# Ledger of designs, part 113: designed miniproteins, single chains, continued (2)

Each design is a single chain, and the fold is of that chain. pLDDT is the mean over its residues in the fold that is shown.

## One batch from the design tools (miniprotein)

Design m7917
Fold by ESMFold2-Fast:
Structure m7917 (fold): chain A 88 residues (1-88)
Amino acid sequence: EPVSEEELRAKTEAEVEALEADEEARAEFRAELDSLVAASEGMALLAEAVRLYLEGKMTREEMIDLLMSMRDGVEAFAKKLEEVKAKR
């Protein structure tokens, strides 16, 4: 059963309005969005790190250190990746 772009947009707008009416649901939605953004940023940074490693611009030890920094969060990973990039 195909959902048209117009129907999908109308449903999305209705869900956003429902979230705006409920402070608790809005807070939960923000937390989920922040998690999705962080996961998306983490995937992009991981892809960049893998590319640098495969291109020989990063040592195995630096790659391991980057992966270990993921447990400290996306910001820690991003900072460590920038430090590796700054060496060139």
Scores: mean pLDDT 69

Design m7918
Fold by ESMFold2-Fast:
Structure m7918 (fold): chain A 81 residues (1-81)
Amino acid sequence: SALSKEEKKEELKNVLKISSDNVKEILNEIDDEKKREEILKQYKEEVFNGLDETLETVGLNDKEIKEELRKEAEKLIKELE
């Protein structure tokens, strides 16, 4: 049902936020700004690749849900910059 898909979407948003918060802590422990930029770039790549794989695994390959979660991921990544 649509409600079930919405609940899964909100849970994935929560997972993205927790992941972002963890990366923020890691970045704060690194003194080298170039290394921080490299880690952030790698995290961005992993998030978008992992999102596509997760959505397929849980059966949430709807375009609308994918676009919404991609926008949430982009927002969280920008907040790390």
Scores: mean pLDDT 78

Design m7919
Fold by ESMFold2-Fast:
Structure m7919 (fold): chain A 65 residues (1-65)
Amino acid sequence: MEELLKEIKKAMEAMKNGDAEATEEYVQKAIEIAKKELDDREVKRIQSAMDNIILMAKARAARKA
């Protein structure tokens, strides 16, 4: 649980910086942890939230370019 929240926090920080590449890396790590610790239903919820974070990071990166 703590590791999952830590990776989610890192993904959000990377997203705020407009670093889409780093955001995707942290999102991938968070999903891998979720698959080990949570049920499939919770994993799908995490994946949906993480997909939104990646989308926001890409939008921010495009606006800064």
Scores: mean pLDDT 78

Design m7920
Fold by ESMFold2-Fast:
Structure m7920 (fold): chain A 93 residues (1-93)
Amino acid sequence: MKAEEYRKKGMEALAKGDYDSAIEYFDKAYEEALKAGDKVLAALSLTNLAIAEVKAGRYEEARRKRDEALELAPDNEEVRAGAARVDALLAAG
């Protein structure tokens, strides 16, 4: 529940181009998802975090978060799609 609220705030910050705030909110979403035992939501929060990090120019951190997301939920199609989006943004930027 609280993880979903932080994820929404992160997406709003990302849409406004406030990448530093987006990173902070997605990191909080990740931590709250882990506390709740929701590995899929934690992995999705990591893919959102990685996207925000690419947009902030933090390419190495984004790659690490993408890898961590795939380790947490390797069989989840939405997580794999998020990781693929991170890779596409890294290739484009």
Scores: mean pLDDT 87

Design m7921
Fold by ESMFold2-Fast:
Structure m7921 (fold): chain A 95 residues (1-95)
Amino acid sequence: SASIREGNRTALEDARRLRDEVIELAEKALTEDPSLIPRAREKARLALAAIDRGIQELEAALKQVTDPSVQAEIQATIKELQELRREVEEALEKA
């Protein structure tokens, strides 16, 4: 449905923005201002929590959907969210 596709897009856009913000802040903390390290770590943890919620909501939606094409779209979105989550975890480990 249109609402599921909009939800998928919003989840990806939000996760990508959070990932980019975490990486930018972590790089600045490591190269310019070490006082930002605690803030980078907190932002990464909040980003991980938000992405995890998005994955959980999509997994719940997947159980309610019977259309194979919509199921495939949700599964692709979950996979991309898992990749974004991994990138945030790597940034947290480096900080």
Scores: mean pLDDT 85

Design m7922
Fold by ESMFold2-Fast:
Parts: sequence; C-alpha cells; structure tokens
Structure m7922 (fold): chain A 108 residues (1-108)
Amino acid sequence: SANQQKLADLTDKIIDLLQQAIDAIEKDHASDEEVTAILNEIKSLLNEAKSIADPQLQKLYDSQIRNVDEAEEAFKKGDRVKANMLLGSNLVSNSIELLLLKREIAES
C-alpha cells in the first residue's frame, strides 16, 4: 500500500540519520549543535512514522522516541557510550521493521 511504502521510505531515512548520529558521537567530529539537530530530525521522522503506522507499532515508536530523548540527555552529560547504546537499539529496531515492510510490499 501507499502507507507501507511511505513508512518504508521514512524508516530508511531514520536508519541513515541514526547511523550519522552514532558516527558523529563516536568520532567527536561534529559540534554539539549538529548532533542535537540530527537527533531532533530523527524524532520528527519517528513522529511522522508513528502517525501512519499500524496501532500495534505505536508502542515501538514511543519507545524509540524515548530512546532518542535519553540519548540526547546522555550525550549532553558526556556519556557517549550510553547515547550510542540507545541509538544503536533504535537502529536494530528500525532495520528489522524495514525488512518486514519490504517483504510485505513485495508480497502485495
């Protein structure tokens, strides 16, 4: 469906931004403002994905949004390991969801 394709496209963008955030935090090559901007963009896309996703996925998106908020707090406190652990959890969840969405689109 059009909603499944849009959700897959949003999930691809979320994965790319999560990879960018993790890399920026780990390598310390981006400013705090740049990292915060990427995290805010991730939250925006997660809220958009949540708005079009099936009701059974709502809790997954709520958990991911909380993880981004906690990752931002950890990053601001200098806990880069905790920040990347939380963002890495979201990366795994979105990677699994993307595979499931792509399979469902291919079977429709």
Scores: mean pLDDT 87

Design m7923
Fold by ESMFold2-Fast:
Structure m7923 (fold): chain A 53 residues (1-53)
Amino acid sequence: SMARKQQELEIELEEGVEMLKLAVDYTIGKLTKDEYDKRVEEIEKKREELLKK
């Protein structure tokens, strides 16, 4: 459906923004590599679950 396609695009965009924020926090030393990796996995898992709908 059109609603599903729009939702997929919005989820992809939101994921991208969240990933950029994490990259900034990691770069300025607010997150360790391990913390960064775990946060990335959480975002990817959330995206996958949302896209299944």
Scores: mean pLDDT 78

Design m7924
Fold by ESMFold2-Fast:
Structure m7924 (fold): chain A 79 residues (1-79)
Amino acid sequence: YKFSPEQLEILGEMQRLTREIVAVIDALTDPALRAEAMARLQQLAQQIQQAIDNNASTSTLRRLLRQLRAFAEELRAAA
């Protein structure tokens, strides 16, 4: 389960983006939109955790990072 320096950088970026996403969700005034966004974040977090547990390739982690980044941008645009 040891990660390369490149994988550690990707995981660090994922943690940073996750904190930013949570902050954006907390700022949402629509409870339904907030609940939907939190559910999407939880699903993506489970996929990331599964990838970590399975010692996934750098390409898999980069794909998940791209999905997380796209989600963050969607939320920022909607807020």
Scores: mean pLDDT 82

Design m7925
Fold by ESMFold2-Fast:
Structure m7925 (fold): chain A 85 residues (1-85)
Amino acid sequence: SAAEAREKLERLLEEIERLLAEAERAVAAGDVAALEETVERIVALIKEAQDLAVSSPEMSEEERNELLARLQEIAARLAALRERA
C-alpha cells in the first residue's frame, strides 16, 4: 500500500541519517576503513529508496521528485564527508 511504502521510505531515510552520523564520526577519527564501510551501506540504502520510489505506482510525480531531490542532497552530503577524509 501507499502507506506501507511511505513508512518504509521514512525508515530508510532515518537509517541513512544514522549512518551519516557514523560517517561523520569516522571522518573525525581518521578511520578511512569505517568511513568506506559506512559509505557503501548508505549508497545501498539510497538505491533501495530510489527503487522503492520508482516502483510505487501510488506515488505522485511531485512526491517522487521531492524524494529524489532529498536523496541527491544526501549524496552531496556524503561526497562532502569523503572530501574531508
Scores: mean pLDDT 84

Design m7926
Fold by ESMFold2-Fast:
Structure m7926 (fold): chain A 75 residues (1-75)
Amino acid sequence: GPTTITQVLEQARQKLLDQAKQKQEQMDKEVSKLLKEGDKKKAEEKRKQGQEEVDKLLQQAEKVDQILQQLKEEE
């Protein structure tokens, strides 16, 4: 397959993974603050919300990876 398209998709995948990491770090920081304040329920809600956003980014990265694998197998 065309190297240029592969490179663009690899960059898109990496950007999604980087965004997921940044959201995970932000969520962990907010959850830690809530736990320190004694609000376990609020911490759990924040973790669920943040994890859903992280999971969406990881799912998009997985879809890009599947396309990359298909391109590498065709020619």
Scores: mean pLDDT 83

Design m7927
Fold by ESMFold2-Fast:
Structure m7927 (fold): chain A 116 residues (1-116)
Amino acid sequence: ARETIDRAAEKLKAEGHTELAELLRQISDYLDEAIKLADPETQKEIRELKDQLAGVAELILRGEYDLAAKAFEGIATRLENLAKKVDGKVKELLTRAAQLAREMSEILRKKAEEKN
C-alpha cells in the first residue's frame, strides 16, 4: 500500500501533476497521524480507507481520472462520516483528509474532461 502510493505520487510528479502528488501525500500523512491517536475500531476504518486510497493511486497512474475522482468522493464521504463519531485531534485530522480528498476529486474531474 505505502509503496503503491509513493510510486503513484512520484509518477504524477514526473507527468507534471505536482499538485495531485502533493495532495495524495498529504492525505496519506493525515491518515497515518490519525491511526496513531485513534481507538482500535476507528483505526480499522482508517486502515480500510488507506487501502482504498492506494487503489485509487493506481487509477490515477493509468489515466482513469473519472473513476479516480468518483473513488476520492467516496473516500471523502467515509472520512466525513467517521469524523462525526470521533473528537479532538482525530476529528481534525479526518476532516482535513476529507477536504483534501474532495479537492483531489475536483481536480481529477477537470482532467477527465480533457480526454473528451
Scores: mean pLDDT 83

Design m7928
Fold by ESMFold2-Fast:
Structure m7928 (fold): chain A 73 residues (1-73)
Amino acid sequence: MEETVTLSAHLVRSVTADGTAEDVGTISVTFPASASPEEAYQAARDAANKAGLTDVAPAIGEAARVMVEDVQA
C-alpha cells in the first residue's frame, strides 16, 4: 500500500467580463505519494469539479502541480 498526501490547492477562475483572474478559494485533494504531477493535477481538477467549480482557469492546474511536487518531494 502506498502512502497518500493531502494538499490544499489554491483555485483561480477567469473573470470573463473584465478579463481578470478571480480567486475562488482553496480545496483539499488527496492522492498517492507516488502520483505524478499530472495525476495530482487531475485530482485537483476533479475536486474542483465536485465543488461545482467547472469554470476554472488553467492556472489552477499549474499551481496545483507545483504545490504537489513540493509536498511530495
Scores: mean pLDDT 56

Design m7929
Fold by ESMFold2-Fast:
Structure m7929 (fold): chain A 100 residues (1-100)
Amino acid sequence: AEEKEREQRLAREVLERIEELERLVEEGRLTLEELEERAAALRAQIAASPEVDEELGNEASAVELVLARLRAKEENKPELVEAEKKLPPILKEAKELAES
C-alpha cells in the first residue's frame, strides 16, 4: 500500500517536472543544453524505477513525446521569432501590391 503510494507520488513528480519544462521553454528561460540535461535526468529517473514505468503505462510514452516536442520547440525558437517579426511587413507589402 505505502509502496504504491510512493510510486504514484513519483509519477506525479515526473509529470510536474514535464509541465515545468514546458513552462520554461514557453518563457524562453531554458537553453537547448539545459533541456537535454533535464530530459536525460528525467529519463534516468523513470528507467531507475521499473515499477514507476509500469504505473505510468501510457504516460511513459507521453513523457517521451512531450520531451521530443519540447526539444523541437527550443531548436526552432529563433526561426519562429524571426518569422513572426518578418510576417506583418511582408503581409502588408503583399496586400499593397494586390490593391495597386
Scores: mean pLDDT 59

Design m7930
Fold by ESMFold2-Fast:
Structure m7930 (fold): chain A 62 residues (1-62)
Amino acid sequence: MKDHVDQAYQAARQLVRDLLQQGASPEQAIQAATDHLVTEFGLPEHLARMLARTALREVQAE
């Protein structure tokens, strides 16, 4: 993959999955993934939150 956003999305999916397995709430998982994408990938908060929400939905749907 060459797309920076695609790499960010995969990172968000992994983080959300790990946090849910540790007993974090969905809201905590979204917040942590959003913060990670802003800090590590430099994404705007609104885009990071959108990706985090999508990742949560997909992780829960499998």
Scores: mean pLDDT 81

Design m7931
Fold by ESMFold2-Fast:
Formats: sequence, C-alpha cells, structure tokens
Structure m7931 (fold): chain A 90 residues (1-90)
Amino acid sequence: MAYEFEVRVRDPATGRETEVRIRIFEDGKALVETKEVSTAAGQPRVEKTTVEEMSLEDAQRKLGEALRRAYEAAKAGGTVEVKSRIVEEP
C-alpha cells in the first residue's frame, strides 16, 4: 500500500498553477511529482513536470514546502486544493 498526498495551488498574481503529488510507500520510499503550469493572460502556456524518488524524510520536507506555498497563495486570494488517499499498489 501507499499513501498519496496532492497539493494543488493557483496563484492569480503570477498566473502559475503548481501541483505536488507525493506517494509514500510502506518501505519508507517516496515518489514526488511536481507539475508547474503558467496560464498567465498574454503568455503562452508553459508546462513542466518533474518526477523524483526520495526518502520519506525528504518527501515530508517537500510536502511542508508545498503546504507553505499553498498558505501564501491562499493568503493572496489564490485557490488551494489538498487531497489524501490510500493507494493499494505493489
């Protein structure tokens, strides 16, 4: 089994949308997927996706960073979605 956390943030001031998906496996390994999309008016859409394998400790730090950015975006009037689920995968 794995535990999955997804944090999606839209910042209206910068036109950036960032999605961080962290999947934590029972063996203490984690996969972190970061997707950044720029949809600012008058600019072409730019999409970047990065996938990283890391330790549970590093993944926890990444989640903390994503939540801090989400808080700042929400404070600035942006939108934030946080999801968590259990995923049954080998």
Scores: mean pLDDT 75

Design m7932
Fold by ESMFold2-Fast:
Structure m7932 (fold): chain A 96 residues (1-96)
Amino acid sequence: KEIEEGLKLLEEEIKREPESVRGGFAKYALGGLYALQGKLEKAAEYLSEAAELFERHGHPFAAEAYRALAEVYKKLGKTEEAEEYLEKAKKLEEEL
């Protein structure tokens, strides 16, 4: 119930400001909720968009978004991609 309500609110936020930092946080939360539902491909899609938005805006949360992406790829059995996203997160933290 809470997950379904959260998905609806996040979709509305993305619709209003899809390319903003706020849109990035909404996509990050939506990706997390899809991961909780076991919809890993959708989770990866939204988390990827969120990470790229945060990185483009120079926001420090980009590293956290890439770590979330890595966890989803690990669950998908894509361990090489998961390692790449973890390294990217570490590099972004060092640049801050």
Scores: mean pLDDT 80

Design m7933
Fold by ESMFold2-Fast:
Structure m7933 (fold): chain A 87 residues (1-87)
Amino acid sequence: HMENVRRSQELAREIVDKLLESMKKAALEIFEKEGVNYEEVKTLIENQDYEGLIKLAREIIEKYKGKNPNLVIEASILQAIAEEKLR
């Protein structure tokens, strides 16, 4: 067992980045399957337009709350990721 603070922090960041990438891919898959704003969401993610992504995510949540829980959950995840990136 070797504990190096800098190496542990580097590894933790790499793991978090991989998890965030996996969550973005899962969200895009749901938007594609549902046929809702897929190309717009994909473009905002690819351009790292986090302000636009937050705005679109809020619109999707309001439109689909109580109607499509999968879209609401995935839009909420994307909003949280985008808000974290803007800190």
Scores: mean pLDDT 78

Design m7934
Fold by ESMFold2-Fast:
Structure m7934 (fold): chain A 68 residues (1-68)
Amino acid sequence: MEEAKEKALKLAEEYYKKAEEEKDPKISGLYQGFGASLESMAEEKGSMEKIEEALKNFKKRLEEIKSE
């Protein structure tokens, strides 16, 4: 759906920008990887539900890595 694709692409853009601004190469790589994943989901016409689930899983992983 167009709405889900637009959201995924907008989020991918946001995370790519975060990756460029991030000074920690480990965190930068994580943002870059998530951006690429969102871009892939947009091309595969992923649902809004799948995008929200991916975002939740990513935020959980990011918290775990930042706490190290």
Scores: mean pLDDT 76

Design m7935
Fold by ESMFold2-Fast:
Structure m7935 (fold): chain A 88 residues (1-88)
Amino acid sequence: MLEELAERYEKLAEEYQKKIDFYNKSIELVKQNRDEAERTLTPEQAARVREQADKAIEKLQSKKDEYENLAKHYREVAEKLRKILEEL
């Protein structure tokens, strides 16, 4: 049924949104740790933490972007299916 398919895509979009939220929190935590390291560690140690943090943020951001695209896709498909159901 198209209604069941719309519900399935809505749930998929919600699941990807939860993954996006997780990656947002992870990026924030990495940034906080980098900023704390710059305040508390030697410049040499802070530079090492910054390099590791920047690489981690880049990887997390890339994965977040993938999930944002998937969430958007499933939301758009669900909305189109809902509109079709309204016309039936």
Scores: mean pLDDT 87

Design m7936
Fold by ESMFold2-Fast:
Structure m7936 (fold): chain A 109 residues (1-109)
Amino acid sequence: EKEELLKKQAELKVELLGPEESIREAIGINRTVLRELEGRISPETAAELRRTLEEAERALEAGRLEEAARLALEASRRLRRLAEELGDEETAERAYYAEILTEAVLKAL
């Protein structure tokens, strides 16, 4: 019910902004979530997530939209799980929004 509404909102957003801008927004959200989790997760995990997001941005800049969306989705899912493990519901909700936004992009491609 609520998840279906959020998915429809993400699909409409991708239609309005296009896939490139939607991926850019998802990467931006993931970067914000990662910053909020830094100091509460291992330095190795934080470094790995930073690399994944840097790779996503490089793919986006190169016009490789499917690769960029896939990498952003991977980061969103991992960040959501980490936030959930820490009991940080607000941060987990932000990561989940980035996740459904990137899923909507992949469906539109």
Scores: mean pLDDT 88

Design m7937
Fold by ESMFold2-Fast:
Structure m7937 (fold): chain A 71 residues (1-71)
Amino acid sequence: SRDALARDVAELANEIVKKIEAGEKVSDEEVRRRVQEIADRHGLSDEERDALTDSLIRHTRWLQEQYEKRK
């Protein structure tokens, strides 16, 4: 269901935030792997998977830049 997909995406986004707050670096490769797991579980199309991957990589990079600028 779309609700289950939204939950899995929110859980991944929260995990990324927690890792960055803890001083860990989240790679693009890790984000791609985690999104692929969600895509496989929910039967996402290649277009939907790629859009989700791009969105989360952009968000992860932005968060890491914000935390680096605080130093």
Scores: mean pLDDT 84

Design m7938
Fold by ESMFold2-Fast:
Structure m7938 (fold): chain A 77 residues (1-77)
Amino acid sequence: SSMEEARKLFEEGKKLFEQGKKYFKQGKYDEALEKLDEAIKKYEEALKLTTDPKLKLEIEIELGMALILRGVVRLVK
């Protein structure tokens, strides 16, 4: 189902975002950007598939955080 696909994409995105944050903390900016771009893509795909307002809000919050961190990494790189 679209909801099951959305949840799977969201979980994959969160895993990639955690990897991106770890690389950023290590000063590995290229690896951080790669994982953040992958996470953002998964979050955007999940957002397209969901109509549940609570899940939508959770994905939007995580997407916002990933976009902010990507901007920071790009600025300091």
Scores: mean pLDDT 91

Design m7939
Fold by ESMFold2-Fast:
Structure m7939 (fold): chain A 74 residues (1-74)
Amino acid sequence: AQEVVVAGLQAGRDTAEALGSREAARLFEQGVEAARQGKLDEATDLAVRGLSLLSPEDQRLVRQAMVAAIRAAA
C-alpha cells in the first residue's frame, strides 16, 4: 500500500515538474517523503495542495500520470 502511494506521488512530482509548476512539484516531493515515513494523511494533504496550484487541464494530466503509476506498482 505505501509503495503504491509513493509511486503515485512520484509520478505527480515528475509530471508537475515537466509542466513547469515547481511549487506543485515541491509539494508532491514533500508528499513522497511523508508517505515514505508512513504519514499517509500528511502525504494526501500535500498532494491535494499540489493539485490545487495547477490549472484544471494540468490537474487532469497529473492525475492521469498518478493513476498509471499506481496501476503499474500494484
Scores: mean pLDDT 85

Design m7940
Fold by ESMFold2-Fast:
Structure m7940 (fold): chain A 71 residues (1-71)
Amino acid sequence: SPEVERVRRRIDAILATAEGLVESEPDKDLAVEKIKTLRDWALREMERAGVPKEEIERYKARFDELIEKAK
């Protein structure tokens, strides 16, 4: 649906922001906290928009990898 496509584009932009935080945020604890906030918001938005669960799980895994890298 158009709503799912719009949310997907937004989530991809949020994920790119999270990747940037891993590279640019010197406070590692703050980087982790910010990425967790972005992940939790993104997952809720995807669920509300009706994004398939398998796709939500893939995005969650990508955010979780970034959280581990930021530590």
Scores: mean pLDDT 87

Design m7941
Fold by ESMFold2-Fast:
Structure m7941 (fold): chain A 60 residues (1-60)
Amino acid sequence: SALEELKKWLESQTVDDASGKPLVEKHPDVASGHVLNKEDYRRFLEDPSLFPTSSLVPPM
């Protein structure tokens, strides 16, 4: 699913130099299974800054 791919993508990202933690630990809302539609997932892959971690939920 798009959410599983997003989660795997975040897990594959580089560890933060300052904290030494994987990106998924910095974005637990995504790891917790917030659902994204296909367009939001595509936008996140192109520019993650469009999706603040607290807002990684389906559009309401």
Scores: mean pLDDT 50

Design m7942
Fold by ESMFold2-Fast:
Structure m7942 (fold): chain A 65 residues (1-65)
Amino acid sequence: SLEELLKKLAELFNIRPRPDDRPLNGLTPLQVEAVRYVQLIAGLPVDGVPDEETLKAIEEILKKY
């Protein structure tokens, strides 16, 4: 699931939620930060919403690790 992939990314990159982070679209603050991190390194808009391009970037990162 997307939630499991985001958890793996957070563990791989030691991602931590910000103190003021809030849940978004059923994702935990940690999972939202993992989405933002992927969007930042992939050069995508950093909105914390897992769109199609963000999902592709997640899969590419996980293939390397």
Scores: mean pLDDT 76

Design m7943
Fold by ESMFold2-Fast:
Structure m7943 (fold): chain A 60 residues (1-60)
Amino acid sequence: SEKDAREAALKASQAAARGVILGDLEAGKAGMDAAIAENPSEFAREAAEKALASAERALG
């Protein structure tokens, strides 16, 4: 559902952001992939990829 997709996107984005905060992008990526796998929607995937790209730019 749309609600489940938003929750998956939020979880994935939070995992990616956590990787930035902890300086551990590998852990952030793993959390992102796990969240997307629970509810694979294009919206959740796009939100997660955007969050990860922003995280990588902040660390790079």
Scores: mean pLDDT 67

Design m7944
Fold by ESMFold2-Fast:
Structure m7944 (fold): chain A 111 residues (1-111)
Amino acid sequence: MIKLPPFDEALKRFVEETIKFINENLDKLNEIAKKRGLGVEFKPIKSAEELAKYIEKLGVNEFLWLLYEAGFPDLERLALPVVLQAVIEGGGDLNSEAFNKAFVELVKSVK
């Protein structure tokens, strides 16, 4: 079985660092979301399940773009393993509903 090395660790790190970044940058993220008309207001996130709800509402691409605009450090390196796994599970189209669902389920799997 071909497994991406430390995938479970990479997924956990992405979720933990994303929650930390959002909680430290709530005002900035809410400013960007309002300017882009995303219809989302970020509140302090306490769990991977709460994080997954924001991703589900925004879609993966809009969510990652919002983090990028907010200045999330090492976003590309942290997000890439999760994006690649979601592509594998979601049938290869980065704009598909299946890709978005796979990404949300991966995030929800973190304890």
Scores: mean pLDDT 83

Design m7945
Fold by ESMFold2-Fast:
Structure m7945 (fold): chain A 91 residues (1-91)
Amino acid sequence: MTAAPVVTTGTQNTFTVSYTLSEDAFVTMRFYADGELVASQSAELKAGETFTSTVTLENATNVTVEIIVQSVATGEVLSRETLQIDATLVP
C-alpha cells in the first residue's frame, strides 16, 4: 500500500483519522484513551477509497489510534500502525 494515515483534529475533543488505500482491504481503527479501548470501527474498502473514523473524548490525556489493514481474501494482517496523540486539545 502507498497510502499513509492522516490525523486531523477538529472541534474540541474530536479526533478524525483518515486512511486511504491503494488496494482492496479490510481496515479496522481502534481508539484508546489512556490505554482503554473507547471506540472501534471497521470497513471493507476498495482501492482508492478512504476510511474515516471520528471519536469524541471529553478529557483526553493520551489518545492512541491503532490501524489494522487485512486482506479481504485471506484475512491476513497486511499492516498494523499505531499513532499517538498526546493532550493536544486547547480551547
Scores: mean pLDDT 68

Design m7946
Fold by ESMFold2-Fast:
Structure m7946 (fold): chain A 57 residues (1-57)
Amino acid sequence: GEVEELEKQIKELKESKRKVVQQLRNQGKYDTADEVEKAADKKIEEKEEKLRKLLEE
């Protein structure tokens, strides 16, 4: 259902964030890595808020 889809999307975003941020840091692109991490965290928070609203009436 929608809850399971959001949980999967959150997990995938967290895994993607970790890989992309690590790759950028390994390339010495620390500022870009920080920006990507902030953008990803915002998307994760938005999806977690949607999940909370679905679990709360």
Scores: mean pLDDT 83

Design m7947
Fold by ESMFold2-Fast:
Structure m7947 (fold): chain A 75 residues (1-75)
Amino acid sequence: LPEKLAETLLEAAETLPLNEESREALRKTAQYLLENDVSDELAVNLVRTTIREVEELGAEKELVEELRKRVDEAV
């Protein structure tokens, strides 16, 4: 699951029209998931925290909703 979530975040960072800070947050979390042995529960929580960070960084509501949808489909 962590690997699938990481791929989902990396694809979102490349394909969604997000600001650079949001893209960097997604890439940073994806890298953490790929480099560390994390439980499925921790991976899901880290990704949800990163989506909230993206929202706080000023991403449009529709983009945040698309990101949540892609993550939910990966879980």
Scores: mean pLDDT 81

Design m7948
Fold by ESMFold2-Fast:
Parts: structure tokens; sequence; C-alpha cells
Structure m7948 (fold): chain A 92 residues (1-92)
């Protein structure tokens, strides 16, 4: 539904924010973005786009915690791709 696509887009935007916070070493800020996506997922259980955003945000946190900058950058790029795909689907 459109509401699910809007929730997925918000989740993708939060995943990008998690990656950007991770890039500057704000691991706690990145974890808070994950918590926000988890709250959205609870409202729309089984939505694969929200799950992809959540997995992406978790990858950003893991990369930031381990100092794996390549993983954090990869998460940012995945979040951007998801956001662009969802924006396109909402504009259809």
Amino acid sequence: TRDQLEAALQSAQLALRAAMLGLRGDVEGAREQVAQIERIQAQYPGNSDIQEALDTARAAVEGAESGDITRVVGAALRAIGLELDLQRRLSA
C-alpha cells in the first residue's frame, strides 16, 4: 500500500542517517536510527522494504562499531539506492 511505501521510504532515510552518523563515529546516534526503524517495522510486520532498511542500518552500526569504514560506506550506498527506488515507486 502507499502507507507501507511511505513507511519504507522513512525507514530508508533513517538507514542513511544511521550510516552518516556511523561515518563520523556517532555509534549511539546510529543505534537510535535502528530503534526508530524497529518501531516502524512493528507497525508494518512482514514488509520486505522496511526489513531491507533495517538490515542496512544494522550493517552501518556494525561497521561503525568495528571501524570498518568500507562497510559503513556500503550501507550508505545501499540506503541511497533503496530511497531512490522507493521515491520512484511513490511517484508512479
Scores: mean pLDDT 89

Design m7949
Fold by ESMFold2-Fast:
Structure m7949 (fold): chain A 87 residues (1-87)
Amino acid sequence: MEMKKQAIEEVKSVKPEELKESLDALLATARKKGLLTPEIEELIEEIKELIEKPRTEENLEKLAEAALRLGEAMEERRREAGEEALK
């Protein structure tokens, strides 16, 4: 609950243009490093669509939830890639 509230406040404090730029950089880096999965691509597109929507409480909440899901998916994928490199 508190993590979700913090994520919503962070999303509110960042300009939409900065969020889009960060997502584009993340997508490019993930693609270059072979971390990109269809699920991660879909989450990035969902977040981009939410950034373009009006900044209502509902849309900001959905954006925060999608951003948290993307973070979890990226961390899991980086972990898997690290384990593969060691084996």
Scores: mean pLDDT 74

Design m7950
Fold by ESMFold2-Fast:
Structure m7950 (fold): chain A 73 residues (1-73)
Amino acid sequence: MEEARRYAEELGARLSPEGAASLITSTEEVAKDYGEEKAIETAERIVRAHAPYAEEHGRLNAEARAAAEAAAR
């Protein structure tokens, strides 16, 4: 939950203030029902739907995934 919430906060910073609050709430609910991984995936999908606001987020997302893959090796 903490990781999903923190990630949603970071993603929300790339959206409007209202979008940030909504993302955090939705991410927490999804994490509660489906786990953090699914919550993060859902948050990313929402941000991706707002592609004009997600250009910077795309870069951060790619870096995070590359780091996760490197850590898994």
Scores: mean pLDDT 65

Design m7951
Fold by ESMFold2-Fast:
Structure m7951 (fold): chain A 69 residues (1-69)
Amino acid sequence: MEEARELLRKAAEAIDAGNVYEASYYLQKALDAGATPEMLEEVADEAEKQGKTRAANFLRLAAKALRDS
């Protein structure tokens, strides 16, 4: 569980740095490690509090896609 959250935080950092490829890589690793839509939304909320709006939007869209599956 914590490994998945750490990978999601790395994805948020990569998006904030403008590296969409690296963000997608970490997101996929987080999903493989058992990341849930709820965990994606938690990390998105933390990213938004830090002013990382693009990262928050990226993670929220991913969470919605998982819920709609």
Scores: mean pLDDT 83

